Designed miniproteins, single chains. Designs and how they scored, part 98

Each design is a single chain, and the fold is of that chain. pLDDT is the mean over its residues in the fold that is shown.

## One batch from the design tools (miniprotein)

Design m3602
Fold by ESMFold2-Fast:
Structure m3602 (fold): chain A 87 residues (1-87)
Amino acid sequence: DEAKKEKIEKLKKELEELKRQKEELEKELKELKENKEKYKEELMEKKGLSEEEAEKEVERRIVTLESAIGILEAAISFLEEQIKKLE
């Protein structure tokens, strides 16, 4: 069944793309969490933010990255289930 094989191939390409995006965001999140104080200091020096403003900006970035990763995880799980059902 060529039609099923084509669908599986397309879904696998989409899955690999989402996995790459997730890995990039997880790497950014890990770097941000491991270097929180450094990022706060850079925001204070480069943008003239107060310590409180810099802390909130870092926290906002963390929440944004975690939310994006969660969305990608849900999409990856959905595509993996769809591929499994077609195989």
Scores: mean pLDDT 86

Design m3603
Fold by ESMFold2-Fast:
Structure m3603 (fold): chain A 68 residues (1-68)
Amino acid sequence: SAEVLLKTGKALYEKGDYETAIAAFRKAIELDPENAEAYRLLGEAYRKMGKVEEAEKWFKKADEIDPE
């Protein structure tokens, strides 16, 4: 489920495995494209990798779905 993928991605993110966390968040988005949290977490993982422009793209997508 999308929730299990988000939980797995968060655990990977906390371990510093940002690339695998991104893969998990992307799968969560594939299962639930309206999940704003998944897009925010994807943005946070990209930011941690220093990919600021990519991170901003995903934060913008999250805001389009759920602005607050």
Scores: mean pLDDT 83

Design m3604
Fold by ESMFold2-Fast:
Structure m3604 (fold): chain A 61 residues (1-61)
Amino acid sequence: MIEVEAEAELLSPTEVRIRVTVKTDKGEFVEERVFSASADPAVVERLAQIFADDFKKRVEA
């Protein structure tokens, strides 16, 4: 089974660092991105979800 974790860190009011970790039976894969975005929690959550879904698909491919 594949486990996906996303972690967000506010760098400034307009910059968020999102780290996604995908765990598989073959190992752990990690990618980080910095987004220029509002520090609105709803925007951050949506960016984290989109990034996590994209990274999971790339790891599974």
Scores: mean pLDDT 78

Design m3605
Fold by ESMFold2-Fast:
Structure m3605 (fold): chain A 80 residues (1-80)
Amino acid sequence: SEEELEQRIKEVVEKAKTMTPEEFRALLDEIMADPELSPLEKFRILTAVLELARKEGDLEKQRVARDAIFELMDKIAAEE
């Protein structure tokens, strides 16, 4: 549901604020591996954390989030 997705985005963004780049990568790996999330839902969450990293000026977190988005796009393209 939209309400569940919005809540999850808020929770993920809040957690990401206090994370190291290593913890942030692990969080994104969990999101990418979550079978309950559709590709579109994963994309919305990843985009939200990328925007957070941009606001924080954290270049390493931005790279991690961007790389996760590219990986998701590749997986979507590979799924017929």
Scores: mean pLDDT 84

Design m3606
Fold by ESMFold2-Fast:
Structure m3606 (fold): chain A 92 residues (1-92)
Amino acid sequence: GAGQLQLAKDILALAKENGATVSVTGSGDTVTITLSGLGPEVQIAISLKAIGAELDGIPVSVTVSGDTVTITLSGLNQEQIDELKELASEAN
């Protein structure tokens, strides 16, 4: 339900607080959030948050490559995806 949207908002807020460059793309019911420019401590914090949510049954995955964190969330409607895209635009 609402857990995917709240997780995405929390991750975007943490990324923005740490000066990350944020992009959000949507396809169907799936959103991909790409965060770049984060230090390793913040990458670990975001990754642990996503892993904790996955263990709680939220359909989320996280991948870290260099200074880039990619988070994929499914089970979102179009209005939720559009909200996340707007929040990402405000972060840059």
Scores: mean pLDDT 81

Design m3607
Fold by ESMFold2-Fast:
Structure m3607 (fold): chain A 64 residues (1-64)
Amino acid sequence: SEKTARLVALTLLAVGAAIEGRASPEEVQRFVKAVLDGNAEEAVELARRMGLPEDAIKELREIL
Protein backbone atom coordinates (compact mmCIF):
# COMPACT_ATOMS: atom_id res chain seq x y z
CA SER A 1 0.00 0.00 0.00
CA GLU A 2 1.04 3.65 -0.40
CA LYS A 3 0.97 4.16 3.38
CA THR A 4 3.28 1.16 3.90
CA ALA A 5 5.71 2.38 1.23
CA ARG A 6 5.85 5.85 2.84
CA LEU A 7 6.48 4.36 6.32
CA VAL A 8 9.26 2.16 4.89
CA ALA A 9 10.89 5.24 3.29
CA LEU A 10 10.70 7.16 6.61
CA THR A 11 12.21 4.17 8.46
CA LEU A 12 15.09 4.05 5.94
CA LEU A 13 15.81 7.73 6.73
CA ALA A 14 16.07 6.80 10.43
CA VAL A 15 18.39 3.86 9.60
CA GLY A 16 20.49 6.24 7.46
CA ALA A 17 20.82 8.60 10.43
CA ALA A 18 22.18 5.71 12.55
CA ILE A 19 24.66 4.62 9.82
CA GLU A 20 25.93 8.23 9.67
CA GLY A 21 26.32 8.32 13.48
CA ARG A 22 23.50 10.84 14.05
CA ALA A 23 21.32 8.33 15.95
CA SER A 24 21.86 5.20 18.05
CA PRO A 25 20.48 1.77 17.01
CA GLU A 26 18.33 1.91 20.17
CA GLU A 27 16.79 5.23 19.03
CA VAL A 28 15.98 3.69 15.62
CA GLN A 29 14.37 0.69 17.38
CA ARG A 30 12.25 3.07 19.51
CA PHE A 31 11.24 4.98 16.37
CA VAL A 32 10.13 1.77 14.62
CA LYS A 33 8.12 0.69 17.69
CA ALA A 34 6.44 4.12 17.90
CA VAL A 35 5.51 3.88 14.20
CA LEU A 36 4.12 0.33 14.60
CA ASP A 37 2.11 1.44 17.67
CA GLY A 38 0.70 4.46 15.80
CA ASN A 39 2.25 6.77 18.40
CA ALA A 40 2.67 9.90 16.27
CA GLU A 41 3.88 12.09 19.17
CA GLU A 42 6.77 9.78 20.11
CA ALA A 43 7.67 9.01 16.47
CA VAL A 44 7.88 12.76 15.68
CA GLU A 45 10.02 13.54 18.74
CA LEU A 46 12.44 10.71 17.86
CA ALA A 47 12.57 11.87 14.22
CA ARG A 48 13.51 15.39 15.39
CA ARG A 49 16.28 14.02 17.64
CA MET A 50 17.63 12.01 14.68
CA GLY A 51 17.63 15.11 12.47
CA LEU A 52 15.04 13.98 9.92
CA PRO A 53 13.84 16.84 7.65
CA GLU A 54 10.64 18.76 8.49
CA ASP A 55 8.82 17.36 5.43
CA ALA A 56 9.46 13.82 6.73
CA ILE A 57 8.14 14.85 10.19
CA LYS A 58 5.01 16.31 8.53
CA GLU A 59 4.53 12.99 6.66
CA LEU A 60 4.70 11.08 9.97
CA ARG A 61 1.91 13.23 11.43
CA GLU A 62 -0.23 12.71 8.29
CA ILE A 63 0.30 8.92 8.21
CA LEU A 64 0.00 8.17 11.96
Scores: mean pLDDT 83

Design m3608
Fold by ESMFold2-Fast:
Structure m3608 (fold): chain A 66 residues (1-66)
Amino acid sequence: MREELIEEARKILEEYNVPEEKHEELIEEALRQYEGFLSLGFPEDLAKRIALMILEVNAKILSLRL
């Protein structure tokens, strides 16, 4: 699951042309979000989806600033 989240996160960041230098911090943030939702009792699939949705919104915002 964690590996799947990292892979999907990387694809989202590449899709939005986010600079490579920012990939590490955004992936780490997505992982923190995922772990946070898991600690609240969310199912793994749902926690992953929410974390990736937050990542995608952040990627879109960054693409608009460039």
Scores: mean pLDDT 82

Design m3609
Fold by ESMFold2-Fast:
Structure m3609 (fold): chain A 107 residues (1-107)
Amino acid sequence: MEGEKYLKQGKYEEAEKAYLEELEKDPNNAEAWLNLGELYGFGYKDYEKAIEYYEKALEIEETGRAYYNLGLVYANLGKLELAKELLEKAAEMGEYSEEYRALARRV
């Protein structure tokens, strides 16, 4: 919650600190790992770290949001076939089916 507030304000360093503090209290907090992935992928454009954090979130809890965001990162890296597979998996989970259909026309 607090980290998301900082992310929305463009305060990336404060958002990162808040998420890391959440993970220090609970390293199995899938939401905090997912939020770190979004921070690095969309904020810092550090796709390598974003992938690591999304994969960590998926190890704890498989969500359509994590698959969808991981698919977007791979699309930005030019790995279009892998991106499509991840976006299809997100759509199959019942979340992000509309977003997948919009993106599938570009992949």
Scores: mean pLDDT 78

Design m3610
Fold by ESMFold2-Fast:
Structure m3610 (fold): chain A 61 residues (1-61)
Amino acid sequence: MATARAVGHVLRAIGDELEGNYEEAAKDYREAADILEQSGGDPELVERYRKKAEELEKKAK
């Protein structure tokens, strides 16, 4: 079960990615993954968001 806060971070990340702000998008995905993990969310979803953040960080450089 995802929290409303985690969903908010994912939506922000999508917006940042569309603007080409990959560093901020990566940060938003990491925060969403951390919140979801702490709330007992789906481990597969947590892993996907962490991998997405790593990919975006590489694009930011």
Scores: mean pLDDT 78

Design m3611
Fold by ESMFold2-Fast:
Order: structure tokens, then C-alpha cells, then sequence
Structure m3611 (fold): chain A 84 residues (1-84)
């Protein structure tokens, strides 16, 4: 996978995640929405930074941010699961 291919993949992932993020927030009770929103925003921020690093050819930094995005997204999913 080239740096450009990874950057495109990460940007698509961010767009897809943003759509699902909004749907998840709408399904949560208000008291859980704030915590889930914070984790979702962390995931989106790291996906954007990962894409920027990939475009710059910094694959190590891109992978580090992608890992942090995954960790934040998993925490958001955990909040959703615990609310059900």
C-alpha cells in the first residue's frame, strides 16, 4: 500500500465513521451522548492526523494515529454496548 493509497483509505474511513458516529449518538440516552461524542471526536481527529501523516510519507506516524483512532472508536463502541 502506497502512502497516497493509505491516505485515501483513512479519509474514506473518517467519512464512514462520521456517518455511523451521528447514528450512534442519536441512539444513545442523553447522559451517555457526551462521553460517546468525546470519544468519537478523538477518533475522527486521529484519523485526520493519520491521513495527513500518510500524505507526508510518514508511515510510522500515520500508523500511530490510526492505532489511537481505533482505540478511541473501540471506547465509543463500549459505551454504546454498555448502554444497551
Amino acid sequence: MSPEELAELLRRAAEDFKKRYEEILAALPPEKQEEAKKKGEEALEHLEKAAEAAEAGDMEKALEHAKKADEAARKMAEIYRESQ
Scores: mean pLDDT 81

Design m3612
Fold by ESMFold2-Fast:
Structure m3612 (fold): chain A 91 residues (1-91)
Amino acid sequence: MIVDSKTVTVPANGSASVTLEIKEDGKYRITVTNNGSEDAIVNVYNEKGELLGRALVPAGSSASIEIEGKGKYTVNIRGKAGTYTVTVEKL
């Protein structure tokens, strides 16, 4: 079941982050879809700032990182300017 979905815009000279709030304990899949024309790197952090996973997201493709537990998570996207879709699914 999809529990959250957000669109993120990355500016030409920066990165963008989105915060996900998971309200129920369980296993979740965070999927980032790169709607841009160039590859991007995605980093997922817990609320303590600990890196849980990193993935390369090729242009026009998706990558996923699995997380466990309730709490706040930060998805940081680093790449060229473009739009990205961040989707959270409960497993």
Scores: mean pLDDT 80

Design m3613
Fold by ESMFold2-Fast:
Structure m3613 (fold): chain A 71 residues (1-71)
Amino acid sequence: IAELYKEAIEAYEAGDYEKAYELGKKAVEKELEELGLPIEEETPAEDLSEELLKKQAEAYYDTAKEELEEL
């Protein structure tokens, strides 16, 4: 999980918002799966506009930074 969050942060900082979104989504899904909680279905990156993809990638970037600080 930590490695997925780290990769999501690196992708976002590199400007690869699609990769940041996919890695962040996968990290959250894996964390929820390990906790036995329901996984929320996220919109696929291919169905997002570039502007919306960037904003959602930013949200995952913020989540990833918060989660890494807890580790």
Scores: mean pLDDT 70

Design m3614
Fold by ESMFold2-Fast:
Structure m3614 (fold): chain A 56 residues (1-56)
Amino acid sequence: SGVISFEEFKALVLKLTKLSDSFLERLFKHADKDGDGVLSEEELREFLGLDGVKSK
C-alpha cells in the first residue's frame, strides 16, 4: 500500500541491484505507467522483475 517516490525507488533499486542514477531515472519513468511521478508497489514489483511475467 502507498506509492514510491523517485528517491525511494532509487534507494530500493540500489539495494537490489547496482545501476546508475541516470539509468534509474529512465527506468522510473518507464515503470510509472500512470505518469503521475510516483510508482505504486505493484508497478515497482513488476519493474524489478519480481513477477518476471510476460504476457503469453
Scores: mean pLDDT 68

Design m3615
Fold by ESMFold2-Fast:
Structure m3615 (fold): chain A 60 residues (1-60)
Amino acid sequence: RFEYGEKSEKILRFEQLLANRGLIPKEEVTGELTEERAELLAKALGVDREGLIDAIESIP
């Protein structure tokens, strides 16, 4: 399970996929899931925090 403030390869890949689809700006690709950033990503996807974490964990 991801903790806020964690940096991981899965978070980085997830953010890259969103940026490639135009859902977030390229400069938001940091690989670090802070609590504040998690809220912004969840809003961009239209999901809650748990849905966001599930989406990140589904990345191979």
Scores: mean pLDDT 72

Design m3616
Fold by ESMFold2-Fast:
Structure m3616 (fold): chain A 84 residues (1-84)
Amino acid sequence: TEEIIEALRELKERAVSETRKKAIDEAIKQLEEDPESTIAKIIEAGNRLLKHTNLKFTRDNLVELIRDPRTAPLVEAAIILALQ
């Protein structure tokens, strides 16, 4: 959980738009209050975006997906979908 929060803080610093920064900040707050529910929502939203691919969001790969520049925008989209 702490590693996910740290990865999201790094993602927030790299985010281009104020809307994305706010969404990531909200995800960090929800993770600090209810990590299990928040992780589950992000994974569900990410898998909804990927339902026609062989790629999958899991708890075990979430930090890797956040830190990879190729998948970071997909994590940002999953957060926006999960928290709106």
Scores: mean pLDDT 80

Design m3617
Fold by ESMFold2-Fast:
Structure m3617 (fold): chain A 65 residues (1-65)
Amino acid sequence: SELKKRGEELIKKGEELLKEGKELLKKADADPNAPIEEINRAIGLILRGIGLIFEGELLIKKAEA
């Protein structure tokens, strides 16, 4: 199913963004001089990653229906 493949691709992309965002946030937390823009970027990546994972899961459920 094309929908299932797209859902799996979105989950993979979302997991990659979530990992990148968490790593950036961890580095920012370790640096007392980290700019607010770096923290905001990390949070943005985390939120986008979560969104893509949920979207991908919904597509997989739709494909299995």
Scores: mean pLDDT 87

Design m3618
Fold by ESMFold2-Fast:
Order: sequence, then C-alpha cells, then structure tokens
Structure m3618 (fold): chain A 105 residues (1-105)
Amino acid sequence: MLKKEGFSEWVEVGGRRAAISVTVTYNEETGEVDIQVSAGATAPTLEEARRLARGLGDVAVQKAKEIADKLGYEYEIETRTAVFELPESGRYLALATATAKGKKK
C-alpha cells in the first residue's frame, strides 16, 4: 500500500518569500520512500530568476535531507531547477525540485 503525506511552508530565499511544498510517499510493502520537495518564487528579471532558482534548489535539497535523515533512510538526491517567463505579469517564475529516494534500513 502507498501512503502519502504532504505539507507546505513559506521560506525566505535571497530576500524573497518562496513557497515550499513537501510530499512524502511510503511504500509499506517494499519499505521504499520518495520525498519530493518543490520550491517556487517569482523575480522581475531572468537573471534574478536564475539566481533565485539556484537558491531554491539549495533550500529544497536541505529540506529533503532533513526529512530523510529524520526518517532514518539511506537516500540519493536528484535536483532540478527551471525558470519560466510569465508573459501577463512581465515576471519570471523560478522553480526547484529535490527528490530523495531511499529504502528503510
């Protein structure tokens, strides 16, 4: 059976408020866990959005590590960042995702 838990919080990254969303999926039959942390914020320029995405990636990795360590899993972390133009607002959306996949000892 798969069990899924999630929560969201606000953090500050590079002087900007960012939204962090965490999802933890447990496979009770295999003992596998998948921890996904997604972080997002907007910036007025492409250059600022790229810097923000890097900072969001660092925060997402740290959050995924904290959760995996607390749960006592061995894990590997994959990190992805992306920047999207928001044409209607003239701003850019910076996104980062950290995924920790592990197995219970």
Scores: mean pLDDT 80

Design m3619
Fold by ESMFold2-Fast:
Structure m3619 (fold): chain A 97 residues (1-97)
Amino acid sequence: MEPEYYLLKLEWEAGGRTYRAGLIFEVESPEDVERLIEAAKAAGLRLSDEVIKLTEEEYQEFLARAREAGPSAEAQAAVIDEFKKKKGTFPLEELLK
């Protein structure tokens, strides 16, 4: 079986700056997604309500492009938005079913 990965945009503010990153996770159960959401909320992170489903190949492509784009919030958002445009999105709530 080929693993499936899910990409979520994270956003947070620290020291008067906005940060963004793509969080990638593999879902084995709805409980894993709930734990992830609770951990992110406890850390003060804002999660997107939209999830992008990736294959293993697309996951590796995302990691390479995110690394090359650099750490700025704008650059990270641009990479995530490209994958969103290519793959489409579905509601995070669907992973909790």
Scores: mean pLDDT 73

Design m3620
Fold by ESMFold2-Fast:
Structure m3620 (fold): chain A 111 residues (1-111)
Amino acid sequence: MAPPVLEVEPLAPVVDAYLGEEAVVPVRVTNRGAEDVRDVVVSAYDAAGALVAEAAVGTIPAGGSGLAALRITPTAVGDHTVTVTASGTGADGRAARSAPRQVTVRVSARP
């Protein structure tokens, strides 16, 4: 299988959060291709496949990287697996996509 042009990397495998308070999940998107990728967006999905957060990165040059902050407000306590993907448009007009990556959002009630 050819490697994906985009690589998405959560900067932390676990993010601690409080119930009902916004948590920030920082991610890095890398363009492994030989050409620029435009309109790069990072999307986060819950275990049911519902979109819970999205962040625009913009254009990532060939061999470059961009940072994004996904903002998630937890609705339940406990450990929640979030799947993160990046997508954009290559210079040839074709879709560029990343492999999915998982992050655990660990949600506590505030003391």
Scores: mean pLDDT 83

Design m3621
Fold by ESMFold2-Fast:
Structure m3621 (fold): chain A 71 residues (1-71)
Amino acid sequence: DEELERLKEELLREAERHLEELRRYLEESRRLDEQAKETGRESILEGASKGMLAVGHAATAVSLRREAEKL
């Protein structure tokens, strides 16, 4: 079924986009943690917020891959 194959590919592409966002937020969180250590504690809460966004994208990627596996 070509429609089923296309849907599976779409889900995998969306999962990959969320993994890309995960990497970006993790890098930003690490940078803010390093900045907080050097210049003060103001960036700690922002770094934590970026880390939470990264977790959200990771969970979405896992969910999308799981849906693709069901097809």
Scores: mean pLDDT 77

Design m3622
Fold by ESMFold2-Fast:
Structure m3622 (fold): chain A 78 residues (1-78)
Amino acid sequence: SEKAKEAAKILREAAERARQAGHPNVADAVDYIAKLVEETGDIELGANAVRQIASVATGPARDALEEAAKKLKELADE
């Protein structure tokens, strides 16, 4: 769906911000979630998974993941 593609884009942008913040393992995990959301269409799964990863991230990486989780929830609630 178009929503799933938009959600995957949001997740990939958050992954890039995490990578730039020095958290490549967090970025890789979020990129994997983006792929799952794109393949399944399950935006709620993406939001819940990125929120869990945010709990082990710090600083700008955590902020980027929390922002992505909020955007995915807004998109899912449409």
Scores: mean pLDDT 86

Design m3623
Fold by ESMFold2-Fast:
Formats: C-alpha cells, sequence, structure tokens
Structure m3623 (fold): chain A 75 residues (1-75)
C-alpha cells in the first residue's frame, strides 16, 4: 500500500468519525479517529496522528489508557 493510499484511508476514517459524532455515536467516532491516527503515524505524520488520537479520547474517554499507550509506542 502506497503512502498516498494510506493517507486517503486515514482521511476516510476522519470523515466517518465526524459523521458518527454528528449521529451521536461516540464509540464509532472514537474507533474511526483511532484508526485515522494509526494510519497517519504509519505515514510519519505524527502531528495528525496525535490530533486524531486526542479526538478519539474525547469521543470515548474509556479508551484513554489504550490510546495513550499507543501514542507512547509511536512517539
Amino acid sequence: MSKEEINLRAIGHVLRGIGALLDGNKEEAARDFYEAGVLFAETGDLEMARKYFEKAIEADPSKREEIEKKLNELL
């Protein structure tokens, strides 16, 4: 998978996460933002990765410990 393909997939997850938030589905939003963060980290965009991990925690705070552990592994 090319870097461009991974970035496009990350953007797809961002858009799905925003849609989930608008529908009040916080758990789905957190999942999509988390997947976007992982994909941005894979392409070396650590600023975007951190941003979307933070949005995932905001959507579902119960995932904070899991997401912070992943952040520490990538940064």
Scores: mean pLDDT 83

Design m3624
Fold by ESMFold2-Fast:
Structure m3624 (fold): chain A 89 residues (1-89)
Amino acid sequence: SPAEEGARLAEAHARAAGAGDAAGDAARYAGGVIGAAGAALGAALAGGGEEGARLAAEGARRGGEAAGTEGGALAAEAGVRAAEGAAEA
């Protein structure tokens, strides 16, 4: 699935950059969300069908790569910020 492909690419990139288990898992989650969102947008814009499937796959790949480039750090920072916001609320 696009989410699974994005997740795997993000985790692989984070691991290749030396990310540990927690950062790798965070990158996987971020890649999955971004891949799914890119796929859904691509499919919607193409009206589905074969063209929609191609755009969905391309969106998932790009989302996974983008998340993987800074996946562990960005996901960890986002998680910390979310936790800080919740504690302050």
Scores: mean pLDDT 63

Design m3625
Fold by ESMFold2-Fast:
Structure m3625 (fold): chain A 87 residues (1-87)
Amino acid sequence: MEELEKKIEELRNKVLEAFQAKRDAGELTDEQIENLRKAARQSAFPEYRLLLEVLAGDKEALDELIKRMPSPEAAIEFLETLLERLQ
């Protein structure tokens, strides 16, 4: 149990670092972030809205998505998939 919580925290931090790296490299622009936020507001699905906010670099949206995962294992799989797509 404690090992899964540590793995989630490690992956969460790596995801946040990957978003910041994309911002610093100019690969995630303010215009793209605004478009993601607009798409989030138009979505009828709460999980998809949170995912779009996460893609816009929102730390609180990432934390909410992790809380909504059905298990710690599901949270790890989600974070690993997200990190892979950001690299």
Scores: mean pLDDT 76

Design m3626
Fold by ESMFold2-Fast:
Structure m3626 (fold): chain A 73 residues (1-73)
Amino acid sequence: MEEAIEQIRIAEDTPEGQTVLEAAAKVAGISDPSTLSEEERDEAIRKLLEWARQRGRLGLANAGVSGPVPLPE
């Protein structure tokens, strides 16, 4: 689990990583993933991984995927 969380964090610079972070925030009940601290993001990702495990292959593909969140300037 921790290794998977680290891989997702590294992938945050990619469009796929951003999508996973958004899905993790939604699973954790957070409306804006851009406001998350690093620890909160790790917790949200951990929740997403638990949720994905329960759903099997439904995981990331159906975990509330949305387009990229625009960052405020």
Scores: mean pLDDT 55

Design m3627
Fold by ESMFold2-Fast:
Structure m3627 (fold): chain A 85 residues (1-85)
Amino acid sequence: MPAEAIEYYNKGLELFKQGKYEEAIEEFDKALELDPRFAEAAYNKGLALEKLGKLEEAKKYYSAAAFWAEQLGDEKTLKAALEKL
């Protein structure tokens, strides 16, 4: 995984904690552009979309997170994403 993808992901998490959900999504999108298989970034983008009331779009990212988490053996992200579907 590129170090830059992790940096964007961490910026997104910090913005999410501040309630800046739209800005958090922009940073998660940058992480996913660098690593489309970044299951945790897809999951947290889903959470931010859910906070903005975009439930159908959130489900698409939870599905993507579940798919990549399963392929990569990330049991924690897989379980979290499946609970949202």
Scores: mean pLDDT 89

Design m3628
Fold by ESMFold2-Fast:
Structure m3628 (fold): chain A 86 residues (1-86)
Amino acid sequence: MKELEELKKEIEEKLKGAKSPEELTEAVKELLKKEEELLEKLRAENGDEELVKQVERELAIHITAEALRRIGALIDAELAARRAAA
């Protein structure tokens, strides 16, 4: 699905761009809203609940994985800053 792949790419780009926990939180909120819009569109177009559930699972996994990766990077940056300040 082109729309699913495009949203996955947007998830990666937006979360990778987050420079703070606050920015990451806002990016996740925006992406969850876009996910809801895509799921509603899919329900309206074909009514295939199994396809909708599969897309929801794939997006949830992808958002979670990318968010966790970014959280790890922010933690590493914070620890490095604390060591440099000591």
Scores: mean pLDDT 81

Design m3629
Fold by ESMFold2-Fast:
Structure m3629 (fold): chain A 90 residues (1-90)
Amino acid sequence: MEKIKKQKEIMDAGSEAGLTQAQLRRGRISLEEGKERVLAILDKAIKVEPDNPELHELREKAQAARTGEEVLEVAHRLQKTLAKLYKELK
């Protein structure tokens, strides 16, 4: 599978994580909706990089999250992890 396709999927996932974080901070989406979006982004990222332990750790933290602050922390860490993966794919 071409490296370019993986790079695009990781970049798109990172952008979605950043948007979800911004919408949660502004109260434009609920805690449950934000959690669902973060889990969906993580599932997409794990399909691209299934052996990355940080993504699996973040998915467990997202699943266990009970507060908006916990969801925001996972989204922020996910965005940083995806940015690092994007650079490693270059």
Scores: mean pLDDT 82

Design m3630
Fold by ESMFold2-Fast:
Structure m3630 (fold): chain A 65 residues (1-65)
Amino acid sequence: MELQEDLKKMEEEAKRLSKDPSTRELAEQTLEYIRKAKEGVPGALREAAVKLSGAQILRIGEELD
C-alpha cells in the first residue's frame, strides 16, 4: 500500500516536471522507469528515483538563475 502511494507521488511529480522543457527528458525517463517498476523489473524503482532527483535538482538550479 505505501509503495503504491510512493509510486503515485513520483508519477505525479514526474508529470509536473515533464511540462518544463528543461526537466522534460529526465521526467519522461522517470515515468518510463516507473512503468518498468510496475512490471517488476529489478532496479527500475531505484532508477526512477535517481532520474526524478536529477530533474528536481535541475529545476532548482534554473530557479537560481
Scores: mean pLDDT 76

Design m3631
Fold by ESMFold2-Fast:
Structure m3631 (fold): chain A 73 residues (1-73)
Amino acid sequence: KQREKLAEDVKEAALKAGLPESTANSLARAVIDLGISLEEAKKALVETAKQFSPEIAKKVEKYMDEIIKKYKA
């Protein structure tokens, strides 16, 4: 239940930061299928975003930090 919503929030963060839908879907799928933590998802997403631009990576980090705070509060 919560894992599916976490995957949706990860996908939304990736799209909002400017990553392609294919990349966002792959990362959301990894959250569900591999059982990775939000911290691991953030790390993977930031590293992927760095390949596009440092600015996108900063946005990804910001949005992922907001998601982590929300779910760990």
Scores: mean pLDDT 75

Design m3632
Fold by ESMFold2-Fast:
Structure m3632 (fold): chain A 85 residues (1-85)
Amino acid sequence: AADEAGRKLLEYMKKISEGVLLSPEEKQELADALRTVFGATDEQVEKLLAAKTPEEQLKIVQEIFKEWFDEVLDRAFARREAAKA
């Protein structure tokens, strides 16, 4: 259920925005939510679990969001080009 993953994601995003370093258990829940919602890779999850500071944690999450956003943009540009006919 993506609904529960989305709820967990919002909860942990708030904590990360407040500079809170998540526990290993919270990082695992966040990693599972990021996989479900944004298609996070095993490499990205491993980096998130290994983060030792709030700054490292934020950077990893931002990289996951950027990769997802770049994919969304590429898909939107492909749709725009298809509509150009």
Scores: mean pLDDT 76

Design m3633
Fold by ESMFold2-Fast:
Structure m3633 (fold): chain A 60 residues (1-60)
Amino acid sequence: GKEKALKAIAELLKKELGLDEKTAMELAKKVFGKSLEERTQIPRIDEELAKKILEIEKKY
């Protein structure tokens, strides 16, 4: 469910942006469930990363 999606998003953010676990999880929670357009307004989230996050959410 949502917790598995958030952990998967946090792992992606750690890999793509070099964030620590806490920062990646906070950013994952901020991004989760937003529109593609709203995601790209979040600092460090570009359109390609936003699309990768959306694909993770579709799996969970």
Scores: mean pLDDT 81

Design m3634
Fold by ESMFold2-Fast:
Structure m3634 (fold): chain A 68 residues (1-68)
Amino acid sequence: SMEEARRLGEELARAVKAGDWARAEELARQIATLSNADRRAAAEVMVELGVDGELFDRLVTRAHIALA
């Protein structure tokens, strides 16, 4: 859901800002299982919170490959 995606985006932004890369990877794996629309919502929240959208794309893409 969009609500869950936004929550995951918020948590991912916090993990990235804290340098907690283990937590960031867990959250990226969760986001990678979402629909394209929900992944976009998570990306938008991260950008709003000052995290680079390119970093988001890299984390989620790597998680998606690892899950396949």
Scores: mean pLDDT 81

Design m3635
Fold by ESMFold2-Fast:
Structure m3635 (fold): chain A 63 residues (1-63)
Amino acid sequence: GHELMMESVKSNGETALQLAKDGASEKAIEFAINMTRSGGKAGGPEIQKLADRIIEEVKEVLK
């Protein structure tokens, strides 16, 4: 259901954000970002907006 997919995107996005803050490998961060992005695309427009916002937050941490 949509709730499960939202929670999955949040969880994967939080993982990507934490990995970026911890200075994890570029490949680990990219993998978590890709999981978040894939969940967003599969979940429809609302979930995609959530995924896109989290990915932008990860990019800001990496600047």
Scores: mean pLDDT 81

Design m3636
Fold by ESMFold2-Fast:
Structure m3636 (fold): chain A 58 residues (1-58)
Amino acid sequence: MSKEEIKKRLLEAGASEKKAEEAAELAIEYINSGLFSEETALGIAAEKAGVSASEVLK
């Protein structure tokens, strides 16, 4: 999943553009580092952006 895809999902879930950008960047770092699965990284990004993880992980 690309940074743009994560950002779009966060924006659609109701995040502000600034929070979506910051959270998407963090999620990509976590995915690339191998610390978390893609699904877990998306959940963390949703919390950081102030939106529901279930809205992003649908």
Scores: mean pLDDT 79

Design m3637
Fold by ESMFold2-Fast:
Structure m3637 (fold): chain A 61 residues (1-61)
Amino acid sequence: GSEETIEGARRGAERMSEALGLSEEQRERVVEAAIEAAKKGLSTEEAEMVGLQEGLRLAGG
């Protein structure tokens, strides 16, 4: 369901943020982006990718 998709996207975004070595504030932005994408009807995987794109932007990649 949508709740499961949002929770999955959140967990994925948190793991990706750790892997990218982001700060706590940057991790919050990545997680927010993933949650918003999931709320807009994107799949867990698509929402995680939105979070990853934001994380790469913040990391300067």
Scores: mean pLDDT 79

Design m3638
Fold by ESMFold2-Fast:
Structure m3638 (fold): chain A 59 residues (1-59)
Amino acid sequence: MEEEIERLVKEAEEAFKNGDYQTAADLYLKAAELAARSGNYPLAVKFGKKAQDARDKAA
């Protein structure tokens, strides 16, 4: 689970840097959901904010 979250976050950061904000937002949201389901709410909130930042740039 943690390895999958790490992979999603790295892909999201790469997409964000490449200007693929919609893809970055989707990947951050998936990472946040996995973190929340594992009970790691501080991490879920952190990724949720990054997803929102990406969505703001995609709009």
Scores: mean pLDDT 81

